# Designed miniproteins, single chains, continued (3): the designs that were tried, part 110

Each design is a single chain, and the fold is of that chain. pLDDT is the mean over its residues in the fold that is shown.

## One batch from the design tools (miniprotein)

Design m11817
Fold by ESMFold2-Fast:
Structure m11817 (fold): chain A 87 residues (1-87)
Amino acid sequence: AMPSVEEVTERLLELYKEMVEKKASDEEFIERLRELALELGFSEEEVERITKRARALIDRGASREDVMVMVLLEAEAIVRRRQAEAA
């Protein structure tokens, strides 16, 4: 079953904190986002969309915090849509 919005948010924020603590590269951060999203049950199409948007934001000079805000909003929208389709 698809995880809750709260669970997805917690897992994404934990990843962000880990990547900041490790001083990971932007490339490592995007790859870890992709892996986590797949683990959380997102489709390959949804994951490709999120990672492409993350890369585009970084290439335009956005912070990782800005990228995480976008990722959290996209993830919430996906989870809520799936919950609505299941109702």
Scores: mean pLDDT 82

Design m11818
Fold by ESMFold2-Fast:
Structure m11818 (fold): chain A 98 residues (1-98)
Amino acid sequence: MTLEELFAETRPEAERFARWALENIDSLSKEEGLKTLMALYIAAIASGGHPEVLRAAAEVAIKLGDFETARRIADLLRQMGYEDLAEEIEKKVDEAEK
């Protein structure tokens, strides 16, 4: 099994987890949110840097008030070539900081 094959197998699971996190983001405690953020970041890496899973991690970071982590995720997305997603996250951080 190649690393690319492993990433293809884990992506559907990571995407389901990202959807669950976004659907439940408002009901998560600060502790649950921090655990969810860490798990999403690990899932994104394990799925080969899945941009939509990283976006979900940034959304959870914003909900927790961790704007620095959200900006770091946006920078990572930009470095990977996902400029539109990075700009979307940065805009959400700017709006949340007001």
Scores: mean pLDDT 79

Design m11819
Fold by ESMFold2-Fast:
Structure m11819 (fold): chain A 64 residues (1-64)
Amino acid sequence: YEEASRLYREAAELFKRARELEKEAREIMENGGDVERAQKLLDLANELKRRAEELARKALEIEL
């Protein structure tokens, strides 16, 4: 189950990074900044979340 633990930790790091990107995008939009830049950050955050979900699923499969 050590591999499952590693995958969960990697997933957690990706979720944390996605949250940081979402926060940055919100700050840009709230300050009337570059909406296109904010949208790209949100898109990247969504990609990181999907990757994190995949890693968490792989970890669960190893445990089951």
Scores: mean pLDDT 82

Design m11820
Fold by ESMFold2-Fast:
Structure m11820 (fold): chain A 74 residues (1-74)
Amino acid sequence: SMEELERLSNEAQALYIRVLGQAARGRLDLALVEAAIAALKELATKAESLGYHELARRAREMLDEMEALRAQAA
């Protein structure tokens, strides 16, 4: 549903912003990064299935950023 998509979008964006804030301060909580990755994957899949291609594209871009941060922290 659209309400479920909005909730998931808000949750994914909140996690994404928190991860970027941590990265800017020179530390990362890997559990938070994994939570952001999971939320963004679910958002991208649901948005695409409902025809919200632009939202899905943005979620994938955010996902790529999170995966790059995870790889650099390892």
Scores: mean pLDDT 88

Design m11821
Fold by ESMFold2-Fast:
Order: C-alpha cells, then sequence, then structure tokens
Structure m11821 (fold): chain A 103 residues (1-103)
C-alpha cells in the first residue's frame, strides 16, 4: 500500500472502532482495542512515509460481537500531533438495523 492508502485505512479502522464503542460492543472477530492499535500502527507507518494528514469517509455495515449489524457513517481525519497519530472524528452516525425474525 502507498503511505496515503495506509493513512486512509487507519482512518477507516478508527471509524469502525469508534462506531463499535458508541454501540457498546466489540466488532465480530476483534476487540475495539485491537482495531485501535492496528489503526495507530498504520497511521504511524503512513506518517513515516511522508503523509502528515489524511481524511477518510466511510459508509459500511459492521457486525458487532453480539451479532447485531449496524450501519456506520463516519468522517475521520488522521494527523500527527506531538509525535503521535491523532484521529479526529468529524462525523459519526450509527444506525442499528432491525433484527430479522429469530432463527
Amino acid sequence: MTPEQLARTAARLAALAEGAKKAGYDIEGSTVEQIERLARGLAMEALKGGVKEAEAEVDTYVRLSNGVVVKLHAKVRVKLENGQPVFEIEELKIEELPPGAPA
């Protein structure tokens, strides 16, 4: 991946983690903490590659650890502050999809 692709991927992962935290659950297959650590690592690699700031807009569906699917819309900016990547959540919307009939 290019440094810009790494930065955008980091911002998207940060959006997923923030959405899951707002819903009160982890994501299926990963903890919020694991996703946040991965996002931070990717952001640091992007910044070392010369990217100082990047923005990502994400519209996706996320399956939470409790099996519920939410619709996530987010705009996230990643930038370097005090030698650390900082994720600024500019917009975050979560909509829980109605449960289907119980199986």
Scores: mean pLDDT 78

Design m11822
Fold by ESMFold2-Fast:
Structure m11822 (fold): chain A 65 residues (1-65)
Amino acid sequence: SRMEELRRLAGELNDARDTVINNGSKRKEGLERMKRVLEELRSLGASDDEISDLGVEVSQERIAA
């Protein structure tokens, strides 16, 4: 479903953002990945608010599991 695709991409965006923040040697690769994933999310019609909310939700579910 569209929601499952959005949640998967939000998780990939979180991973890429984590790379940018925590791994200086991979920062360029992380930024490029973030850009690609954001473009894909936007192509699916997700707003910036939806992307942010899904990213938080996916992150919280991972911690709670």
Scores: mean pLDDT 79

Design m11823
Fold by ESMFold2-Fast:
Structure m11823 (fold): chain A 110 residues (1-110)
Amino acid sequence: LVEELEELIRKAEQNPNARLTIAQALYDAAKRVESTGTPAAKKAAEHLRQAAYALVQGKFDEAIEHLRKAYEIVKTESKDPEAQKVFEEALRELVERARHALETNEAIPP
């Protein structure tokens, strides 16, 4: 999932509308992860927000670094299986939204 998302972020370097849609999807994923309420989930959500912000600025390497940090936090610091499950589900939805954006060249919804 993280590796697939990294590849999709790299493809968005050639597609500004997809880049902005992926940034919005990262922000939405951050809200979902944060809703589990654990300290690890809140830290991971902050890194997902930083990844979204980096993509808005066209900073693809910075976005990928923040995505990797969010994943590491959930895998190493989270003892809550529900928080881990929500994170995996949020990333899966993010991957599907990113693929759709690249296929359709759609901009962020209003």
Scores: mean pLDDT 79

Design m11824
Fold by ESMFold2-Fast:
Structure m11824 (fold): chain A 64 residues (1-64)
Amino acid sequence: SKERYEKLLEILKKDFEKRIAELNAQYDAETDPEKQALLQEDIARLKAFHKSVEEYLKKKIEEA
């Protein structure tokens, strides 16, 4: 069902925005450069994962 994929996209976007905000807050509070680098990697991986899932779900919506 197209509607199910659309609802899932909205839920995942909201969860992504919450998680990215939390990681950015941790990054801004961190004073250790090594830990900041790891947080930047986590942020980049989360962004890449979200983009991949969004593209997949959009394709499923188009196929429905």
Scores: mean pLDDT 86

Design m11825
Fold by ESMFold2-Fast:
Structure m11825 (fold): chain A 63 residues (1-63)
Amino acid sequence: SREEKLAALMEKYKEALKQDDVEAARRYSLEMAALSETPDERIALNKQLAKMIKEYQEEKKKK
């Protein structure tokens, strides 16, 4: 399903962030955006990804 594809891409995106693989993270974010069928879904996705990036940056500083 579309939801399963989004979940798989989200896990790959998280792994790319942990590896500091900016190119892979960008690629997975674009693939997730392409699965968004409405503007509202895309806005929600962008907010979620921005929150994850922020949380990841905060975790880096706490190490």
Scores: mean pLDDT 78

Design m11826
Fold by ESMFold2-Fast:
Structure m11826 (fold): chain A 72 residues (1-72)
Amino acid sequence: DPELEELRKKYHDEIVAFLVSLGVPEEEAEVLADRVIEALYQNRHLFESDEELKEFGLKAAKLLAQEYLSRR
Protein backbone atom coordinates (compact mmCIF):
# COMPACT_ATOMS: atom_id res chain seq x y z
CA ASP A 1 0.00 0.00 0.00
CA PRO A 2 2.33 2.78 -1.26
CA GLU A 3 -0.14 5.64 -0.65
CA LEU A 4 -0.76 4.55 2.96
CA GLU A 5 3.00 4.20 3.60
CA GLU A 6 3.62 7.67 2.11
CA LEU A 7 0.97 9.22 4.39
CA ARG A 8 2.48 7.43 7.41
CA LYS A 9 5.98 8.71 6.58
CA LYS A 10 4.74 12.28 6.04
CA TYR A 11 2.31 12.73 8.93
CA HIS A 12 2.43 10.00 11.59
CA ASP A 13 5.12 11.52 13.86
CA GLU A 14 3.62 15.02 13.58
CA ILE A 15 0.14 13.73 14.47
CA VAL A 16 1.54 11.75 17.45
CA ALA A 17 3.33 14.89 18.70
CA PHE A 18 0.13 16.94 18.25
CA LEU A 19 -1.95 14.39 20.20
CA VAL A 20 0.62 14.30 23.02
CA SER A 21 0.52 18.12 23.13
CA LEU A 22 -3.26 17.86 23.69
CA GLY A 23 -2.76 15.59 26.74
CA VAL A 24 -3.01 12.10 25.21
CA PRO A 25 -0.37 9.66 26.57
CA GLU A 26 2.27 8.58 24.00
CA GLU A 27 1.04 4.97 23.68
CA GLU A 28 -2.59 6.05 23.10
CA ALA A 29 -1.42 8.89 20.81
CA GLU A 30 0.28 6.30 18.55
CA VAL A 31 -2.97 4.29 18.32
CA LEU A 32 -5.04 7.40 17.57
CA ALA A 33 -2.44 8.59 15.02
CA ASP A 34 -2.78 5.25 13.19
CA ARG A 35 -6.55 5.83 13.04
CA VAL A 36 -5.97 9.35 11.65
CA ILE A 37 -3.59 8.01 8.98
CA GLU A 38 -6.22 5.45 7.93
CA ALA A 39 -8.83 8.25 7.75
CA LEU A 40 -6.46 10.32 5.57
CA TYR A 41 -5.95 7.31 3.28
CA GLN A 42 -9.72 6.62 2.98
CA ASN A 43 -10.49 10.29 2.27
CA ARG A 44 -7.43 11.27 0.16
CA HIS A 45 -9.58 11.68 -2.99
CA LEU A 46 -11.61 14.47 -1.32
CA PHE A 47 -8.62 16.83 -1.02
CA GLU A 48 -7.01 19.10 -3.59
CA SER A 49 -3.63 19.51 -1.88
CA ASP A 50 -1.33 17.92 0.72
CA GLU A 51 -1.91 21.00 2.91
CA GLU A 52 -5.70 20.41 2.95
CA LEU A 53 -5.09 16.72 3.73
CA LYS A 54 -2.79 17.68 6.64
CA GLU A 55 -5.38 20.17 7.99
CA PHE A 56 -8.04 17.44 7.85
CA GLY A 57 -5.70 15.06 9.70
CA LEU A 58 -4.96 17.56 12.48
CA LYS A 59 -8.68 18.34 12.84
CA ALA A 60 -9.48 14.61 13.05
CA ALA A 61 -6.67 14.15 15.61
CA LYS A 62 -8.08 16.98 17.76
CA LEU A 63 -11.57 15.43 17.72
CA LEU A 64 -10.18 12.00 18.64
CA ALA A 65 -8.09 13.51 21.46
CA GLN A 66 -11.14 15.35 22.85
CA GLU A 67 -13.22 12.15 22.67
CA TYR A 68 -10.47 10.12 24.40
CA LEU A 69 -9.99 12.69 27.20
CA SER A 70 -13.76 13.17 27.83
CA ARG A 71 -14.74 9.45 27.88
CA ARG A 72 -12.81 8.53 31.06
Scores: mean pLDDT 83

Design m11827
Fold by ESMFold2-Fast:
Structure m11827 (fold): chain A 71 residues (1-71)
Amino acid sequence: SMEEERERLERRLANGLAAAKQSLTAAKVALHETQEELERARERGDEEMVELLERGIAELKSILAQLEAQA
């Protein structure tokens, strides 16, 4: 179901965000994977999924910017 799919994606994003805070490489991987999921959600016209993924990408970009500033 879409509900189960969303819950799985939310857990995946949460894990990706936690990993991203620990390493630049993990942050880049999570960003790439989330961007690919966003393209698929856009193709389906899944507005709720698009919104969730756009928020996840914004958070990942923020983490990347913070890590880059500390380098």
Scores: mean pLDDT 81

Design m11828
Fold by ESMFold2-Fast:
Structure m11828 (fold): chain A 58 residues (1-58)
Amino acid sequence: SRQELLNKMMDLGARSVGLASLKISYMKEGDSSKATELDQELNKLQDEIAKLDKQLKS
């Protein structure tokens, strides 16, 4: 349903915020490798949100 898609998008959005904060923390610690891994996860989440948004608008 549309509501299920909206709820999933909200959950992914919240997770994205958490990962972004964690990335900043690792950058401050000088852990570039971990920050890069988190950046890749953020890109995956953004792609999934975009796909769900497209489905919602269909």
Scores: mean pLDDT 84

Design m11829
Fold by ESMFold2-Fast:
Structure m11829 (fold): chain A 82 residues (1-82)
Amino acid sequence: SAALRKKAEEIFEKYLPELKKAIEEKQSTPDLGRILGEMLRDLSAADIPEEIIKELLMEKLGLSQVEADSIIELAKKMGYLE
C-alpha cells in the first residue's frame, strides 16, 4: 500500500546518511552489513513487504535487482528478515 511505502521511505531516510557515508568512506563489509541489517530489522518490524524493500534498495542505493535480491537473501540467513 501507499502508506507502507511512505513508512518504508521514512525508515530508509533515517539510515541513508550512515549508509552513504559507509559507502563513500569504503568502510569494511561487516560495518556496512551491520547498518543494512539494522535498517532491514526496522523495516521488518514495521511489517514492510519484501517487494517494497527491494524497490527501495534499488531506487535509494542504486542497486540492481540481482544485488537487492542477494541482500534480502543474506538478511534472511542472518535473521534480520523472516
Scores: mean pLDDT 76

Design m11830
Fold by ESMFold2-Fast:
Parts: C-alpha cells; structure tokens; sequence
Structure m11830 (fold): chain A 65 residues (1-65)
C-alpha cells in the first residue's frame, strides 16, 4: 500500500539523517541496501553519507509520486 511505502521511506530517510549527523558511512550503506530490498532500486554506495542521502532521496521521491 502507499501508506506502507511511506512508512518504509520514512524509516530509510531517518537512517540517512542519522548517518549524516554521526558520519556513519556503514549506516548510510544500510539505507542504500534497504532501498534495494524494499523497492528494488539500486543506487551506488558512496563514501560520503550525504551523497548516499541525495541519491536515495531522489529515488524515494520518484517512488512516492
């Protein structure tokens, strides 16, 4: 459902925000892996958490609209 997709997207976004705030590259990569697992969308794993957040965020916006 759309509501389930929004809940999962929020979980992924919260993980990325946490990764940026803590500088945790592994946590950012977990968010990338969750995007692939839950939505079937693959994005590259960057060493910069902010680059991962930008890539994942772009794909989540496409999926929810």
Amino acid sequence: SMEEKERIAERIENKLVRAILTGDVELAHEAVEELEREFGVKVPKYEDPAENANAVGKELRKLLH
Scores: mean pLDDT 83

Design m11831
Fold by ESMFold2-Fast:
Structure m11831 (fold): chain A 91 residues (1-91)
Amino acid sequence: MEKLKKLAEELRRRALEAAEAGDVLEAMELAIEAGVRVGLEVGERIATEALDIWLKRTIEEEKPTEEGKKKLEESMELWRELTVEEARRLL
C-alpha cells in the first residue's frame, strides 16, 4: 500500500510538472504509467489534473478566442480518453 501511494504521488508530481512546462505528451505518458502500475482510476485522475493545468497555462500564454478555447477543451477530453484506453490496452 505505502509503495503504491508513494509511486502515485511521484508520478502525479512529475506529470503536473510536465504539464506546467507545456509537455502534454510527457504528462499523458506518466498518467498511462500510473494507470498501469497503480490503477486505472489513479491514471485517469492524474491525466485529468495534468490536462487542466496545461489548458490553464495555454489559455494564459496564448490567449485564444472563445472558439479556440472550445477546441482546446474538446482536444483535452479526447486526449484524456485515449490515455485511459492506452492504459487499459497495456493491462
Scores: mean pLDDT 82

Design m11832
Fold by ESMFold2-Fast:
Structure m11832 (fold): chain A 68 residues (1-68)
Amino acid sequence: SREALLRQVLALLRRAAAESPDGYVPLSQREIAEALGLPQSTTSALLRELERRGEIAYDAARRRYRLR
């Protein structure tokens, strides 16, 4: 389901951020897609939905996501 995919993406991002020295997700959108075995278009849509829900934010200067 879409909700299961959203939870899977969010769990990956939370783990990656927790293991990162600066607390930002060290993965690009492509790397997130590869880690989850998902198409980039699907991954892009899921990341946009998580951002809409206020769960994550994209930092354009760092080119990285962060948890909210």
Scores: mean pLDDT 87

Design m11833
Fold by ESMFold2-Fast:
Structure m11833 (fold): chain A 75 residues (1-75)
Amino acid sequence: MREELLAEIERERPAAAAELEAELARNNLALEPAVRELAVRRAAAERAMKKLKLTGTATVKELAAELKAEAAALE
């Protein structure tokens, strides 16, 4: 389960990054590299969860907690 989700996140990462870069360019915005990397990971995770139709699973909760902790560390 977790390995499948992580593999799908990595598969979705390029698309998430491209969408974020296009959105930043469209809005004339720039993000700190660490903040941008976190945004890409969150977007890729959301896309992966939708593709695998995973909601409310222990693996999804663990990943969400990890991303939240990483976001807090960037403060």
Scores: mean pLDDT 71

Design m11834
Fold by ESMFold2-Fast:
Structure m11834 (fold): chain A 66 residues (1-66)
Amino acid sequence: MTAEELAEAIRREAGVEGVTPEVAREAASYLVQGDREKAREILMEKGGASEEQAERGLEAIRRLGL
C-alpha cells in the first residue's frame, strides 16, 4: 500500500481533507509500533482531524492490514 492510498482511505473513512500522504505514513508508523495515542495525535494535530475523525482514521489504517 502506498502513502497516497493510505491518505485517500483515511480522508474517505474519517471525512478529513487535511490528511496528506506524509501525515498518513507517520500515523501508520506509530500504529505499527503500538503507539495508538501518538498515531491519533498526529491525525489531529497535523491532519486537522477531530478526536472522532481521528478514531475513524485509525480504524481505516487497521482495516488496510496495519
Scores: mean pLDDT 81

Design m11835
Fold by ESMFold2-Fast:
Structure m11835 (fold): chain A 97 residues (1-97)
Amino acid sequence: SEVQRLAEETIRKLEQAIEKLEKDPEEAIKLLEEALELARETGRLAVEKYPGNQPAVDKTLELLEKAIELARKNGYGSVEEVKKLLQEAKRALQLLA
C-alpha cells in the first residue's frame, strides 16, 4: 500500500539519521526534519485509510519532534536517548495498518 511505501521511506530516512548522529549531527538533524515531513504525510494518509491509525501516528510524530529537540539542544550528549526515540518511532511506523 502507499501507506506502507511511505512508512518504509520514512524508516529509511530515520536509519540514515541514526548513522549520522555521531559523525555529522547537523546532517542527522536535517535527515530527521525530512523524516518528520514524510511521517506527517504518511500519517495523514494512514488516518485517511484507517482512523484507528491515529494513536500510532501521534506517537510517531511526538517521538520524532522530541528526538529533533534533543539533538538540537544537547548535541553529542543526547545521542543514545535520540537513538532510542528513533527506534521507538520506527516501531510505531511499522504498526500502521
Scores: mean pLDDT 85

Design m11836
Fold by ESMFold2-Fast:
Structure m11836 (fold): chain A 79 residues (1-79)
Amino acid sequence: SLKDQLIALVEEAAARAEDPAVRERLRALADWLRSHPDLPVEQQLLQVGMAAALMRGETGDDALADALNAGLRELLQRA
């Protein structure tokens, strides 16, 4: 499902994160998505997009943020 793909994308980003605080936030986001299966797809996509923006702003890790955004674009094309 799109939700499972979003969760997998966020968990992959968490696994790649070198900053423990960023990793913790991404894992918390994945858990939150799992806990809210009835959320509209647009709301789920918004939360993941905001996480990508936060990573870029706090860490300067453009590569990790770009990978997350690329995954989001792929999922949007399938939705």
Scores: mean pLDDT 74

Design m11837
Fold by ESMFold2-Fast:
Structure m11837 (fold): chain A 80 residues (1-80)
Amino acid sequence: MVDRYAEIIKEAAEKMGYKLSYEKAKAIAEGVLPQEYLEKGLPLDRSLAHAMAGMVVMETKAPREDIAPLAELLLELDKE
């Protein structure tokens, strides 16, 4: 299920106007999400979404104000 999280991370970053590669998005998912999420594709909670959004902001050099909007985008994309 890593591929689904990587796609969601990449799409959220792109919707916010940031360029993020699939490889970087996958690395963020693998670095933040517990193994059971990667194996089972569990729904994201707010804490994990904010942690991933923080890593996206760091990687893209985006302002910290983008963390909360990115986290909300990640949660919305995960529900689809």
Scores: mean pLDDT 82

Design m11838
Fold by ESMFold2-Fast:
Structure m11838 (fold): chain A 69 residues (1-69)
Amino acid sequence: MAYAAAAKNYTVDVAYLVSQGGTLEEVREAADKAIEYSDKAIQENPEVKPLAEAYRATARHYLAQAEAR
C-alpha cells in the first residue's frame, strides 16, 4: 500500500512538473522515484500490479514529453 501511494504521488509530481515547465532533471528525478516505488509495490503485493504498471507507464510518458521539449 505505502509503495503504491508513493508511486502515485511521484507520478502526479512528474505530470505537474511537465505542466509547469519544470527542468528535465526535476522530471527525471520524480519519474525515477515513481518507477522505483511502482516496482517495489508490485514486488510486495502482486495484486496492485495493474495500478503500479499504470503509474510507471504514466511517469515514463511524461518523462518522454519533457525530453522532447
Scores: mean pLDDT 81

Design m11839
Fold by ESMFold2-Fast:
Structure m11839 (fold): chain A 85 residues (1-85)
Amino acid sequence: AALELEQQALDYAKKAVEYAKQGNDDEAKKLKEQAKEYARQAARLAQQEIPGVTQADADQAVARFEAMVDKGVAAAKAEYEKKKA
C-alpha cells in the first residue's frame, strides 16, 4: 500500500540524515536517493488507491518530500563539519 512505501521513504530519509551526521557522505547520498525512489513509488500507488489524487498532487508531494530530505541531509553535513573543525 502507498502508506507502507511512504513509511519506507521516511525511514530511509532518517537513515540518510543519521549517516550525514556521522560524516558518511557516500552512504547518506545512497540512502537519500533510496528515500526519494520510495516516495515516487508511494505517490504513483496513491494515485491508484485513493480516488481524487491527481498527477499534480502526487508530483507536488514528491517535490516537497525531496526538498525536505535534501535540506535535512545538508543541515546534518554542515553540523558534522562544524564539529570536525
Scores: mean pLDDT 82

Design m11840
Fold by ESMFold2-Fast:
Structure m11840 (fold): chain A 91 residues (1-91)
Amino acid sequence: SEEERREELIRRLAELAGVPEEAIRRLVEYTKASLEQLEEAVRAMEEALRRYDDEELARGAARAVALLILVERLSAEEALERVERALAEEA
């Protein structure tokens, strides 16, 4: 079911972000994110976690891409590119 899939994605987002499920559920409700956006956010977060050797930086990047997708409505590719650019500019 759609609701069951939404709950599955919320649990996965919370796991990847390292935050409580309740925090993700509230964000999803506030942003009115679609199932497609939730699935795209999960994929982008998993990719961000693979890109960096430093666990804290990887987690921060994952959280940032999720916010860009869910709040700013960016695609996974756009969100990942933006985070990579921001980190490169910090020098």
Scores: mean pLDDT 85

Design m11841
Fold by ESMFold2-Fast:
Structure m11841 (fold): chain A 100 residues (1-100)
Amino acid sequence: MLSKEELIEKVKEIKELILEMGGEKLSPAQREMIERITENIIKAIEEEDYEKAIEYLNKLDAAAGWILSENGLVDDPEAQKKLKEIVELSKEIIENLKKK
């Protein structure tokens, strides 16, 4: 089972993957949204509110999928690969949070 510090580092990794997936097509508003959701997840983990952390992680996954669609990246193989990595990493974090 992952420690709180390891979970927080994985959440930060998801944020970096989303920012990298969006790249030059990522708007300032989309970046701010991702940063805000990420901060909310980290705060929830630090406060041991794991149900809220899972809720915000699901919102982060939805936001990543929305960015892929809205920014015209649905046919980009590298963006699709990063979205898969985001979803798989989020799933790992959620399973660890459910066991706490």
Scores: mean pLDDT 86

Design m11842
Fold by ESMFold2-Fast:
Structure m11842 (fold): chain A 65 residues (1-65)
Amino acid sequence: SKKEETIIREAELLARDLLREGKISEEEMEAFIKEVRENPEKLTMKEIIDKQIDLGLERIKEAIG
């Protein structure tokens, strides 16, 4: 339960970051959050962290040129 709650929370934060950066639409964000809530076991914390790191690296690359 706690692991599932953590995965859902981190996935929601990732989805919000992706929406803010214009990488996904609001509909895509809602669909992603719904999928994670229905199937939290299909998404790992490592996958969420890897996506957050990738997004951070994209921001750095955009800032450098």
Scores: mean pLDDT 73

Design m11843
Fold by ESMFold2-Fast:
Structure m11843 (fold): chain A 99 residues (1-99)
Amino acid sequence: SLKEEIKKILKELGVKEKYIEPTSEALVKYLGDDPRLFEVAELLGKFLSENILSTSEIESVVEKIAEMLKKGASLEEIEEFLEELSNEGIRQLKAAVLG
């Protein structure tokens, strides 16, 4: 299944076990019909391997990525967004960027 393939990607990237289920669920929920789903899973998995988020913050990040892609953002712009989120701190960027 799509969700099982995403879980495999997240595990291979070193995402902590407790985040694998909620992250894969959010990715399928918001990006299940997007042809870039697996590329987004890889970018987000790399980000989550080095950054600690709550389940609600993970869902908000995935929803924002889906919004950006719907508006025509490239994968490079998604990567830049995740780098900015890592550099500025999630709480501050959540207020300014995630709404």
Scores: mean pLDDT 80

Design m11844
Fold by ESMFold2-Fast:
Structure m11844 (fold): chain A 70 residues (1-70)
Amino acid sequence: SLKEEIKKLLLEVPGVTEEMAEKIADYLSKKVKSLEDLFKITPEELLKVPGVTPEMVEAILTYLTRKAAE
């Protein structure tokens, strides 16, 4: 499922716990239609998830930008 694919990507991000990856993946799977839509996500959208910190947002967006470039 899209949620499981997003969760697997998030678990590759340093500082993202399994619990946080689950919460973020659940939220994002309702906002995006494909993995490619993840690089269109704003910091503000990620911060709407309870428990997400600015440091997690930076790490996640950096990781996704690197993946989108490949």
Scores: mean pLDDT 80

Design m11845
Fold by ESMFold2-Fast:
Structure m11845 (fold): chain A 95 residues (1-95)
Amino acid sequence: YDGNVQTIKGLVDTLKDSLRWVAEHGSPEEQEEMFRDVIRTARRFIEYAKNEKNEKAKKKIVEYVLDLLDLGIELTSNPELRKELEELRKEAEKV
């Protein structure tokens, strides 16, 4: 399970770094597009976690997704994007 978990962690870490970069250096349009990519990726990982048979792997994937969503919530100044991120975070907690 560690291989798949580490791959997902790497993807999340890369996306977190990209989000921090775009939030600080990107245009408002690039920022909004990056937040939409975060939301889409988080949804995919939540769906993946729901189908994961190994409970420890599932929990780790959910933890990484929650970290990503928490970063998105902290960095966004858009109330609509924040609400969508918070709703998705609640979905991830129920996995």
Scores: mean pLDDT 85

Design m11846
Fold by ESMFold2-Fast:
Structure m11846 (fold): chain A 92 residues (1-92)
Amino acid sequence: MELEEKIANAPTPLDKIKAFAEGLAELYGKEVPEEIKNAKSVDEAMEVLRKFLVDLGLTPEEADRLVEAAKKFAESPNPTVEDARRLLAGTF
């Protein structure tokens, strides 16, 4: 899927987190929060992502687990399209 390629190939950790949030919004038929688009750091983006995941219907525990997985993915030197696919699947 094009979403996984966009997420895996985003140039910075911050861009990867933003691309992941955009992919989730598309899959759930929701709008991306303005706060995620305007995030200036990974830590800021992770805080907004956690709130967005809870708003999508995840429990706080599920949201915290997925935020941690997204951070590890984004900070990876060589994330793969398969890694991005597993990250997106973690919301289902």
Scores: mean pLDDT 80

Design m11847
Fold by ESMFold2-Fast:
Structure m11847 (fold): chain A 92 residues (1-92)
Amino acid sequence: GVGRYRITIEFSGLSRAEAEALAREFEDLAENEYKALVLSAEVEVSADERHAVLTLELEGLTEEEAEELAERMRRLLEERGARVESVEVEKL
């Protein structure tokens, strides 16, 4: 069955503007390809822009779909030059 999930990704190597633009792309990806409801999307970037945490809360995904989306987000971040430090998928 479908559930509610939180995806948290910690990364470095992108500016605040790049991180915020990617967060919007991830919202669009979740809604358009996974048919998820985006409950919240937050990006926290350190003052020196060396560390960022992106958090998405989503409804209407299976666990497998949430894990697939998280891996796809990780790959997109790496393709844009980010270094991904951690990826967490939590059932809410």
Scores: mean pLDDT 86

Design m11848
Fold by ESMFold2-Fast:
Structure m11848 (fold): chain A 81 residues (1-81)
Amino acid sequence: MSPEEILATWEEQLAKLEPGSRGHLTLLQLLLHWVKTTELSPEELELVRAFLERVLATESNPASRAVLQETLAVLDAKLAA
C-alpha cells in the first residue's frame, strides 16, 4: 500500500474508535511502530507529518496525544537527519 493509502486507512479507523480506548491507542502505537521501522522518502515523511499535526490538532485525550507527540518527534528526527 502507498503511504497515502495507509494514512487514509488510519484516519478512517481512528475516527471510528473512542479516543484513548485500547483499540485507538493500539492503532496509534502501530502507526508509531510503522514510522520507526519503515524507510520513508522525505516527501512521504512530510505527508506523515501533516497527517500527525492534523490529528493532534483535534485530539483532546492525553494518552492519545502522548503517542501522537512521540510519533511526531520520531518523524522530526528522521526529517532532520
Scores: mean pLDDT 81

Design m11849
Fold by ESMFold2-Fast:
Structure m11849 (fold): chain A 74 residues (1-74)
Amino acid sequence: DPVEKAKAYADSPFGKARYYLEAGQPEKAVEPAETAYKAAPDNPVVQRLLAEIYEKAGQPEKAEPYRKKADELA
């Protein structure tokens, strides 16, 4: 259900970042994704999300370190 999915995504920085990414607004997802990363910097799921958002927002150079960290922690 799109409405319930949007509500769940808005409840946390991680969820908000995913919501904007899926809505085709990766630029708006950057700040929530960075906030999620600060809360869980060693979590590969959060690292992969941040990397994907940077790539989609046109900042692939910022994505590379986080993608590499996620691969090393998996």
Scores: mean pLDDT 75

Design m11850
Fold by ESMFold2-Fast:
Structure m11850 (fold): chain A 110 residues (1-110)
Amino acid sequence: SAVDLIQELIELFKEAIREIKKAKSYEELEEIVKKLLEKANELATQIEPLLSEEQRDKLATVLLNWKLKIEEALEKASLENMPLDEFKEEIIAVLEETTAALEEILAELE
C-alpha cells in the first residue's frame, strides 16, 4: 500500500540519520547520502502511482526540497572547509526536516 511504502521511505531516512551519526569521514557521509538518494528515488517511483495527483505533487515537492537542501549543504561545506561534525549536523537537520514532512504526508493518508 501507499502507507506501507511511505513508512518504508520514512524508515530509510531514519536509518540514514543513524548511519551519518556514525560516519567517520566525508567519504563515508557522501556514500550514505548517495545510497539514500538512490533508494529514495526507487521508493518514490513505486509510491507515485498509488497516490492522488495532489499527494504525488506534495511528495515530489518534499523530495525536490530535500535534494536542493542537500546540494546547498554540500556546497557550503566545500566552500567553508566545514568540520565533519558541523557538516553532519547540517545534513542531519535536512534529513530530520524531510522525515517530518514525509510523516505529515503519511498522516493525511491514514
Scores: mean pLDDT 87

Design m11851
Fold by ESMFold2-Fast:
Structure m11851 (fold): chain A 82 residues (1-82)
Amino acid sequence: MTKEEVRKKIKELLEKIKELLEQPDTPENRAKLQQLQLEIARLIAESGDAELAEEVSKWFEELGLDDFAETMRQIALSLRQQ
């Protein structure tokens, strides 16, 4: 995938996350949210794009998903050290 294709896919996954955040906080919805977050992390890691990881971290902070925003910051740091 090109970097533009990865960014587009991440945007699509973020829209699904936004839709889930509008739904009731159930165990099923929490599991779906975590799965979407992990898929985004995988796409960023495969892309090797630390700047994209930092940008996605900010998007998660804006959504109130602070724990995963921190995970994205750690991925960005790891990618910059490679």
Scores: mean pLDDT 81

